Designed miniproteins, single chains, continued (2). Designs and how they scored, part 82

Each design is a single chain, and the fold is of that chain. pLDDT is the mean over its residues in the fold that is shown.

## One batch from the design tools (miniprotein)

Design m7024
Fold by ESMFold2-Fast:
Structure m7024 (fold): chain A 60 residues (1-60)
Amino acid sequence: GPKLARAVQDFEGPEPRFLSLKKGDIVEILREVDEAFVYARNLKTGKEGLVPKEYLEEIE
């Protein structure tokens, strides 16, 4: 099934390649990019982009 995570705090993406999030938003992790970032889709908005892993808590 999809790998889901929740935003633990607001994240304002500094550039268009980043995905901005509100605390509590649920994202699908599409790809791990490196140790610091994932590429994810916000399930509320349908938008995709880079998110720092520290802003996300994986859902079991």
Scores: mean pLDDT 85

Design m7025
Fold by ESMFold2-Fast:
Structure m7025 (fold): chain A 75 residues (1-75)
Amino acid sequence: DAALAAAEARGAAAMARVKEWVELAKAGELDKLTHNELVAVTGYLSAKGAEQELIDAVVEKAGGEGQTIRDIIEK
């Protein structure tokens, strides 16, 4: 599956970028992240069961309990 292999490679590259954003968030460098990057970090941290304090800090920086973030968490 050439299409599946390409999608997996893109997913791996995207995950590597998300991990970089997560490290910035853990370092308190939230000002360096865009709104979309903050949303991606929130989803990643929630899925990994990360510390609630870190999730709360990222959500607050993204504009508090925004609709998009709430939709990602609760569906």
Scores: mean pLDDT 69

Design m7026
Fold by ESMFold2-Fast:
Structure m7026 (fold): chain A 62 residues (1-62)
Amino acid sequence: MPEYYRALEDHPQRNSLELGFRKGDVLRVLLRVGDHWVVAESEATGERGFVPASLLEPAEGP
């Protein structure tokens, strides 16, 4: 089952590998990468990238 998470704060895209998002955005986690990073897809834009796991809280999907 897909893991959905909500952004706890704004996060600007710092490089081409990271995903930029705003507080309250819903992200679908695709893969966990080590203890601190995930690869996620934005539900709003469909963009994918690396996200710090500490900026996310569990959420229900759409």
Scores: mean pLDDT 78

Design m7027
Fold by ESMFold2-Fast:
Structure m7027 (fold): chain A 63 residues (1-63)
Amino acid sequence: GPEVVVRILKNPGINLVTGELLPVGSVLRGVVLAEREDGLVLIRSTETGNIYLLGRDDIEILE
């Protein structure tokens, strides 16, 4: 998928590897693995390799 930089504007993201929350205001650089019909997006961090579940309407694409 495309490489993106996203900022979390609403609701924390979920780290699917650790179960930890990625807080509102976080900036994530990663690759989009999937966009789902239910409005959820899977992004793999290029920095850590962790996979995050995010709401499409909860993020701002910066790049």
Scores: mean pLDDT 84

Design m7028
Fold by ESMFold2-Fast:
Structure m7028 (fold): chain A 70 residues (1-70)
Amino acid sequence: SSLRKQGDELKEQGEKAEKEGDYRKAAELYSQASQKYKQAGDEQSALEAAEKSGEAYERAGLEEEVARRL
């Protein structure tokens, strides 16, 4: 389905952002991917993307906390 394909494309963009160290952008892209997978009825991919989004948000928050201490 087009929704599942959109989810796959967003997940791939999230993985690229994560490799670039942009964890906030990665988290947002993974969150969008999760929403597309959920709309497509792909609950497993939606949960996986949501988990990656949460992990990326945690990493972004930790980096922002370190930056505030400099």
Scores: mean pLDDT 85

Design m7029
Fold by ESMFold2-Fast:
Structure m7029 (fold): chain A 117 residues (1-117)
Amino acid sequence: MVKLVESGGGTVAEGGSLTLSAQVSGTDIAKSTVFWIAEAAGRPAEGVASLTSSGKVSYAPRVAGRFTISRDDAANTAYLDMRDLRVEDTATYYAGVFSGEKLVLAFGNGAQVTVVA
């Protein structure tokens, strides 16, 4: 069974930084597509960042240049580095993985990020 354990959420002042991590088990992250989705009350869920098995990255326009997606294949862990945080970045962030080995889609439990002015 593919599982993601997320960590690194918290409360931070506007302009601050946080790094979210998602430890993956049950599949090889190097053979998977990793992505982050943000869900905030009163807003549609949005895809924030993705990283394919081949190393292609994409970002939502509102976070481009501020957020960086990466993975550590040896640790089987995905990261979302968030800098210059804004109040509008306040959301629960879910890491997701589409396993190329298992042909399954799995999500983590979410990490709450609260940005205060």
Scores: mean pLDDT 87

Design m7030
Fold by ESMFold2-Fast:
Structure m7030 (fold): chain A 114 residues (1-114)
Amino acid sequence: AEKKLEEGIEALKQGNYALAAQLFWEYVRSQVSEEQIKRLEEAFRTRDLDKLLEAAASLDPDVAAAFLLGEAAAYLAVGDYERAAELAQAVLDRYTSARESLLEAARYLLEQAK
């Protein structure tokens, strides 16, 4: 589980945003229940920032941060810099208790989304 998070952050630093998004999602999926997975998948389907933030709010801070950063990486992969920046900023504003590696990843994503 931890290894997928580390691999996701490394993929992000290498500019492989699609792989980073996949690895962050694999980490999140390993940390949550099947019911929570369904709720997160529904939030992905809406592509609504408020729905993504609402789905993340019930999760552990590390898992919530990884979920939002995975979506930010997915938006970077398709060239949606504005949405990527909004999600990365939400991690820094709402999940200050998340591990430092995730907060560093959020700052990196903001720099890439400039």
Scores: mean pLDDT 83

Design m7031
Fold by ESMFold2-Fast:
Structure m7031 (fold): chain A 75 residues (1-75)
Amino acid sequence: SKEEILELAKKLNMTDGSLKVLERILDKATPEQIEKIKNLLKKALESTDPAEQRKYRLEIYLLIGEIQKQLLKEK
């Protein structure tokens, strides 16, 4: 659910600004995009390797940015 994804993002210490962006895009994102975000958040939280955790965090932020950019271009 949207609430589950936002709670995972909070556990990953995402900024308030990033959380607001995430909440907005979740209302418009495809089911596939939502599932990908959820899986990346879970992988980041489960990772014990700092390098792997940083990699997943970067992938999350890049994916959020791409979805936001796509939605802004559409309507």
Scores: mean pLDDT 80

Design m7033
Fold by ESMFold2-Fast:
Structure m7033 (fold): chain A 72 residues (1-72)
Amino acid sequence: DKEFLEKLLELSEEILEGVKLIIEGVKNTILKRNPNLSEEEKKELEEEVEKLKEIAEKSTKKTIEELKEKLK
């Protein structure tokens, strides 16, 4: 069912974007609650946030690519 696969692709892409927004929101909350973080600690937080976004992207990318291939 092509319509089902198209819906799964749409939802998978929306979930990835939602996860990225949640990760960004968590970072902003940490920064707001910890205004005395050093520049080194802020850099480490940014690096960890980028790693989490990369993990989310890699985890969903395989599924998204497989769904796109089936929809060709």
Scores: mean pLDDT 79

Design m7034
Fold by ESMFold2-Fast:
Structure m7034 (fold): chain A 57 residues (1-57)
Amino acid sequence: SDAEERERLLRGAELGAEALRAAGRPDVAQKLYDEVTRALEAGDLEGAREIMDRYGG
């Protein structure tokens, strides 16, 4: 369950970052990816969701 949730959040961050790069915002894309990845590495699934919500993903 937690592993599946982590994979889902990571994929969401990858897609969100890709969309931001396509929109001409690579710095914002990198920040989104870095923040989500750090939260997931810390085991903070709630923090990762909050970051995704903040960036509109």
Scores: mean pLDDT 83

Design m7035
Fold by ESMFold2-Fast:
Structure m7035 (fold): chain A 84 residues (1-84)
Amino acid sequence: SAAEALRRALELLDKAIEAYKEGNFDETKQYLIEAARALSEALGENPEARKALDLVSQAIDAVDAGKNPLELLEKAREAVRAAL
């Protein structure tokens, strides 16, 4: 269901935040890619799910550029919660 995919995305975002805080950038990116996949499955007509997907994509770009993604990830978590 869309709700199950959104809950999975939220868990993956939490894991990405932890991995980033530990300095594990490869693991951070893997969790973010999985979160983006889960959000894509839940997307439908939900503008908050679309917003979360856009924020996760920006966070992946931030990690690849050596920039801090944490503010983007916090906003993505808020958007996923609003989509639930």
Scores: mean pLDDT 88

Design m7037
Fold by ESMFold2-Fast:
Structure m7037 (fold): chain A 70 residues (1-70)
Amino acid sequence: SLLDDLFSDDLEKAKEAARELSKDPSLRDQLLRAIEEVGKKDPEKAVEIVDSIEDPDFRLQALIAIGLQY
């Protein structure tokens, strides 16, 4: 599934999954939680994934979610 792809060791696959999931407003809460989990294990990967998100408002929410773990 696309959510599983977010945890892939393939960064490009994870970025593509985030872009596709972010297009569906109903999945954004699940995507935010998944990005937070990625950020706990690999903060650099989480930032790269967030930077791939096209929607600037959602991108900001995701950056805040990662930052709140520090």
Scores: mean pLDDT 80

Design m7038
Fold by ESMFold2-Fast:
Structure m7038 (fold): chain A 53 residues (1-53)
Amino acid sequence: SAGREEFERQIDLLTEAAKKVLAELKADPSKYKTGVEMVKALVERYLELEKEA
């Protein structure tokens, strides 16, 4: 269904956003101090990828 296909697309974008945050943390482990800050970074990277998709 269209809903399932769209959800799978969103999961792919979230996965790419998570890879970006992980790469940032590998370069600078102190960049985000809490799990909440990491999740906020994930959402910001996701929104940028969604604009491009």
Scores: mean pLDDT 85

Design m7039
Fold by ESMFold2-Fast:
Structure m7039 (fold): chain A 50 residues (1-50)
Amino acid sequence: SDGERALEEVQRAVARLNEALARGDPEEIARAQAELDEAIRRLLEVAPEP
């Protein structure tokens, strides 16, 4: 459940990044990239490799 929730956050962050890329705004792209990096970090904290 925690891992699934974290994975959903990563998927949503990827979608946000794709939207920012489509808009072509460098500041929005940078913000979306930071959000994706944070979502991945959280996923690794709740579902580390065994």
Scores: mean pLDDT 81

Design m7040
Fold by ESMFold2-Fast:
Structure m7040 (fold): chain A 55 residues (1-55)
Amino acid sequence: SKTLEELRRKLKTTKEQAKKQEEMYKKSGDPIYKKALETSKSLADAIEERIKELE
């Protein structure tokens, strides 16, 4: 379904953003990257659960 394909695409993008934010946090120690990482992880978890429900 289109919804499932959109969720999988969103999950990929969200995980890529989380990885970038983690790398920036490790390099800079700036709490803005830590907060962004936590937000991206929460979103990725929600998307994964939604995909699981639709499969």
Scores: mean pLDDT 85

Design m7041
Fold by ESMFold2-Fast:
Structure m7041 (fold): chain A 70 residues (1-70)
Amino acid sequence: LDALLRRAREAVEAGDLERAKALLQQALALDPTNLEVRSALTVLEAALKGLIEEEFGREQVLELLDVALS
């Protein structure tokens, strides 16, 4: 789980949001009850669809992943 979350964080920092989405989906498959990961995936999907600003979405996902890794 932690390795997937760290790789997802790196993908978000690199701007590779599609890769980050795939990694977060894998993380949710391992731990479906992780609220921070579910929230991060929701925010990331909203950014990919253009429903929120990409920069704002990236920032929010990084914060949620930092909580999940704590």
Scores: mean pLDDT 79

Design m7042
Fold by ESMFold2-Fast:
Structure m7042 (fold): chain A 77 residues (1-77)
Amino acid sequence: MKIVVGGTNAGRAAILAGKKYGQSVSVGNDVEEGIKEAERSGSKVVAIGAPDVEEARKMAEETAKRLGADEVIVLEL
């Protein structure tokens, strides 16, 4: 699973992840929402929004540990 974290807009992170990986992307505004949507849709890419870059990085690490992610990308917006 790949995880992409973008600033305050999970939708923008999802668009960028979709362009980069060419795969279906699940969107969440936090770690738990992103995981639930990925399970529901069968997506292998999760895009997560966060209020700031430091929070985004923390959420990316937490999600990676929980999902055994292959790749984590933090987008500086």
Scores: mean pLDDT 67

Design m7043
Fold by ESMFold2-Fast:
Structure m7043 (fold): chain A 117 residues (1-117)
Amino acid sequence: SMLERIREQLRIIGEEFVRYLREVLGLPEAAVREIEERLRRAAESADVEALLDVIEEGLALAARQAAATTHPRLAPALPELELGDTLVERLRWLSAFFRAAGLPRAAEAAEELARAL
């Protein structure tokens, strides 16, 4: 069903984003676990807006921690959060971000959700 398809794409996005926060950005495990649980709940409820809110919060947290903890010359260039007016615009931005971050499965899942909405 369409609902099951939405849940599956949200699950893929959440799983890949958690892996990125843990393995690429090296966020503290306590923060990663909180984000993981919130993403899991959003996926189970097929709540696209709730999932996007959590991801955007996670990216903002990562940007703040990078600015606070790395040497200025070694700070990773995290993408600026570009919040669109619609869920579709936010999903398209997120797909582009995931492609740039080397997360092709998450990028495709975000693109499929944007097409379904």
Scores: mean pLDDT 79

Design m7044
Fold by ESMFold2-Fast:
Structure m7044 (fold): chain A 61 residues (1-61)
Amino acid sequence: KVEYNPEALEELEKRITALEVVLEGAREGLSKEETIERAIEASGLEREEVEEIVEMVYKSA
């Protein structure tokens, strides 16, 4: 890609949405797998990216 990177901004927005869902799932006491599935459905991110977010949140809490 040249200098234009709207895809990166869209990905960041999806990551923020996934992070919100992951935090809610962790707060409700859901398993990592259940939280991953919900975050994928809400954000539209690929499973691999959602797994990264879930690992960051669950390792910290």
Scores: mean pLDDT 76

Design m7046
Fold by ESMFold2-Fast:
Structure m7046 (fold): chain A 99 residues (1-99)
Amino acid sequence: MTAESYLKYGKYLMDLGLPREAIPYYEKAIELDPNNAEAWLNLGRAYDAVGDYEKAIEYYKKAIELDPNNKEAWKNLGDVLRQLGKIEEAEKYYEKAKE
């Protein structure tokens, strides 16, 4: 019912190895609280886990926009870009993660 309860259930599904099932709960959390950087980060992780790297990048960038000090979002964005062979771009995001 709350953004927090949807985020919590999405995380529970991720812990069970169910990233596809987690996605709609993170989307509901964001619909209720679009400024929750953690919800955007976790939505990015869920798409990363299902191999939708373009959406993972989009949602990690949104998490960073809302919370530039989220080192995990910077690192995860770098990891996805490296996976796509964008090594030079990935290194820039890893440097941001070290701030």
Scores: mean pLDDT 87

Design m7048
Fold by ESMFold2-Fast:
Structure m7048 (fold): chain A 67 residues (1-67)
Amino acid sequence: MEAEIEAELAAVRANTPYASPAVERALEAARRVALATRDGEVPAELEAEFLRALREAREELARLRAE
């Protein structure tokens, strides 16, 4: 899951004409989730933070692609 989402965000970043702070934050949150998963437990707060960052990144990219 985490690796797949991180790969998706990396692909989006590679195809984005701009350096997006929201996408970068989402990738950083994904890395933290991946590390916590390796320890066997992902805190609910960390997962919520990652999902929020992912949503913000997708919203920013949608705005940049709007008309």
Scores: mean pLDDT 68

Design m7049
Fold by ESMFold2-Fast:
Structure m7049 (fold): chain A 77 residues (1-77)
Amino acid sequence: METGPWNMSEEQRLEALKAALRVAARLAGLPEPDFSKIKSIEDAVKELTRLVSRAPDPQAAAEAINAEIRKKAEEFL
C-alpha cells in the first residue's frame, strides 16, 4: 500500500496523536496527559517526546506510539 504522507486532515492527525499519547502515558506509568492543553500537532509531538523519554523502555514506547498512529491512519483511510 503506497499512500503518503498519511492522507489525513490536521484534526485526524491530532486525534491519532492523542491516541498515541494515551499509549505513551500508559507505558511510562503516568496518568493520561491533559488533552485540553494539546491544541496543535506540535503540542502533541512535544508531549509524546516527553512521555517517551520518561518510559522505562523509550524504544518500545516509540514503537508502540508509531503502531498506534499507523493504526489510526488506516482507520481514516
Scores: mean pLDDT 74

Design m7050
Fold by ESMFold2-Fast:
Structure m7050 (fold): chain A 66 residues (1-66)
Amino acid sequence: MSIEEVIKKLREALDRIGEEDPERARAASPEELLEQAKQRLIEEGYDEKKVEEAVKRLMEEIRKIE
């Protein structure tokens, strides 16, 4: 699976977290939400190192927007 596919799965996991508890998701930091999404993907059997690279890449994109 490519890094782009893992990033897509992270975004899908973030959407799922937001749908399950929108108020808590809105109160959490982007780092906390990404950590929760990361844990979900690892539990689903995705490669931990690839998930970590995808999280790092998304965090870099967020910092660049600032």
Scores: mean pLDDT 76

Design m7051
Fold by ESMFold2-Fast:
Structure m7051 (fold): chain A 61 residues (1-61)
Amino acid sequence: TITVKTVAAGVEFTAVLDGEKITITSSKKLTGEKAKIAEEMARLGLLREALRLLEELEELL
């Protein structure tokens, strides 16, 4: 399980990656199109950050 944080649309998002499922929670409640866009941006940012951290972790292990 990987837990990653990112910021999108001025809101902090925490994502938990468990296999193929990504669960995203936000520090502030968003609705409508703002929520949709922010979640998509957060998902992309989290995927990128997770990949970077995974590569660094493998070098350390």
Scores: mean pLDDT 69

Design m7052
Fold by ESMFold2-Fast:
Structure m7052 (fold): chain A 81 residues (1-81)
Amino acid sequence: SMEEKLKQLVEELAEKAEELFKKYLETGDEKLLKEAFETLKIPLEFYRKAYELTGSEFAKELAEKLEAKIEEMKKELEKAK
């Protein structure tokens, strides 16, 4: 279904962001940190806008999932300092 495909895409983006963030923690490479956050923030802005324009509950749910992952990564970043 479309819902399953969208959820899978968001899961894949979250996994990619985690891999980039983990590599940043091992290397200190600020470019990896930027890429990790952009991997989540770019689709987040897209889904937020889609919700605003269409009222789509799926867009809202995906935006909330991406926002939660960004908040999780921010908390881990603070702990790592």
Scores: mean pLDDT 82

Design m7053
Fold by ESMFold2-Fast:
Structure m7053 (fold): chain A 78 residues (1-78)
Amino acid sequence: TEERIKRILEEVPNPSGELLASLKVWSLDPSAIRGVAYELHYEYGFSQKEIAELLGVSASTVSRALKEVEETGRTFDP
């Protein structure tokens, strides 16, 4: 997780507080990818494939997470 966070920060030299908060949540719970995937896709314009490579998950996992945020408006599980 730490190595992947470092790689993300190398791709995003001026990260927003929202992205940093999402990365912190993801570092504590590696399954909590919704917030990080949402910020990388909608704020920074990364593709689902690029996000999958950065997070170390499948593109299908990223696609599902982004769809869940779009349908519910939530970046995390209740």
Scores: mean pLDDT 75

Design m7054
Fold by ESMFold2-Fast:
Structure m7054 (fold): chain A 60 residues (1-60)
Amino acid sequence: MLVEEAKKYAELGEEAFKQGNYQEAVRYYGKAVEAAEKAGDKEMVKEYGGKLAEALKALR
């Protein structure tokens, strides 16, 4: 359930990133990281955290 939430938010973040909407990508990847943390999935936290960092760099 929580793992599915994390994946859903990551997909939304990826779509926003592809559209050049980096603020939305940061928002969705942030939610994906939070859901992955609640699920206790350390690997997902690292993966989605990396995507969040990339989106944050794009905002600079």
Scores: mean pLDDT 82

Design m7055
Fold by ESMFold2-Fast:
Structure m7055 (fold): chain A 69 residues (1-69)
Amino acid sequence: LSPLQQRILDLLRERGPLSAAEIARALGVSQSTVRRHLAALEARGLVGSRRDPRDPRRVLYVLNPAFEA
């Protein structure tokens, strides 16, 4: 994993479900950079995505329980 991908995984472990915008803000990087790394992590089965039930336009990212367990 790249250092930025590791920081994304650590952030999701510590703070729970987060949007790409929230991750970008926390890490001080662009949302497009975060989305590319999230896509790579999802392809590897390390993170999952789900829609926020309160706002269907908002996507939240979580650690994959199968990987973490």
Scores: mean pLDDT 78

Design m7056
Fold by ESMFold2-Fast:
Structure m7056 (fold): chain A 65 residues (1-65)
Amino acid sequence: SEMTELLREALEELGLDPRKTEFNPFSLQGVGVTDEDIAELGIRVGEGGKESNELALKMWELQKK
C-alpha cells in the first residue's frame, strides 16, 4: 500500500530499526498508519517513546502537500 511505502521511507530516513524500537500504535494511527501497515513491516508496538513520536511526525511530513 502507499502508506506502507511511506512508513518504510520514514523508518529509513530516521535510521530506525522497527525490530529494536517500540512504537505507539495510536500515535501512528493518528497519521494514517493502519494495523495492516504495522504488521507488514513487522513493527514492534507498545508504549513507544521519543522515536515513536519522531516516526509519527515524519509520516505527517511525508504526507504534507
Scores: mean pLDDT 78

Design m7057
Fold by ESMFold2-Fast:
Structure m7057 (fold): chain A 72 residues (1-72)
Amino acid sequence: DLEKYKEGALKAVQRLADLYAEEAGTPESRAAAQKQVDDLKKRLEEAKNREEIDLATVQSTKALLDAVDAAK
């Protein structure tokens, strides 16, 4: 089920975003993390297979780490 796989990927990245933003402890870090989750959600709507979902998830996770670090 591709839809369920997309939901799982989004939930995993959302949880990671919440944890990293909480550790960073600033509103700017929270906003930066949430933006990456929102961008991933849009990208996942266009994903047609698991490979595209996995690639989007990996790229969003990297962008999330970079964005939260930069927002500190």
Scores: mean pLDDT 85

Design m7058
Fold by ESMFold2-Fast:
Structure m7058 (fold): chain A 57 residues (1-57)
Amino acid sequence: SAAARAAASEARGLEVVRKVNELLEKYRAGEMSEEEFRERLRKEAGMSDEAVDHLLA
């Protein structure tokens, strides 16, 4: 159903936000470089280069 697809899309969005927050905590703690952080946002959170640049602006 459309409602089930909308709920699944929202759940994926929340999962992306959780992953971004996890990576941000590690980056702020000095556990990774900016280059690694950008690459992991693209690979693990599925963010575009433009979205990553916007997040870091």
Scores: mean pLDDT 76

Design m7059
Fold by ESMFold2-Fast:
Structure m7059 (fold): chain A 110 residues (1-110)
Amino acid sequence: MSATEQRGGAAGAGAARTPQPGIVDIIVATIKEATGASDEQAAAMREAARAAAVKKAIEANGDASPREIAEAAARAAVDKAVELGAVPEEKREEVLKIVREAVEAYLAAS
């Protein structure tokens, strides 16, 4: 699947026919479990995370590591969660730690 029209955020999980979970899905699921964020808040976080991941990959001209892409996506998702009130600002670092642990476990398994 090359050059998806939408990066899957704005269209409400557009191009979601690929069954394997991506790093963005792991990030958003981790935040939902940690915070109890609503499906609408999760959709906004997924949009922000995907946009950040794509932007990081483009800025690095394809030279971004999976870990670097995941870090950009995680920060964007958590920042969006804070903006939406799903995560208190004081808990941003704690939620980021949880997300980073989940990301490292995912990357170590692949």
Scores: mean pLDDT 74

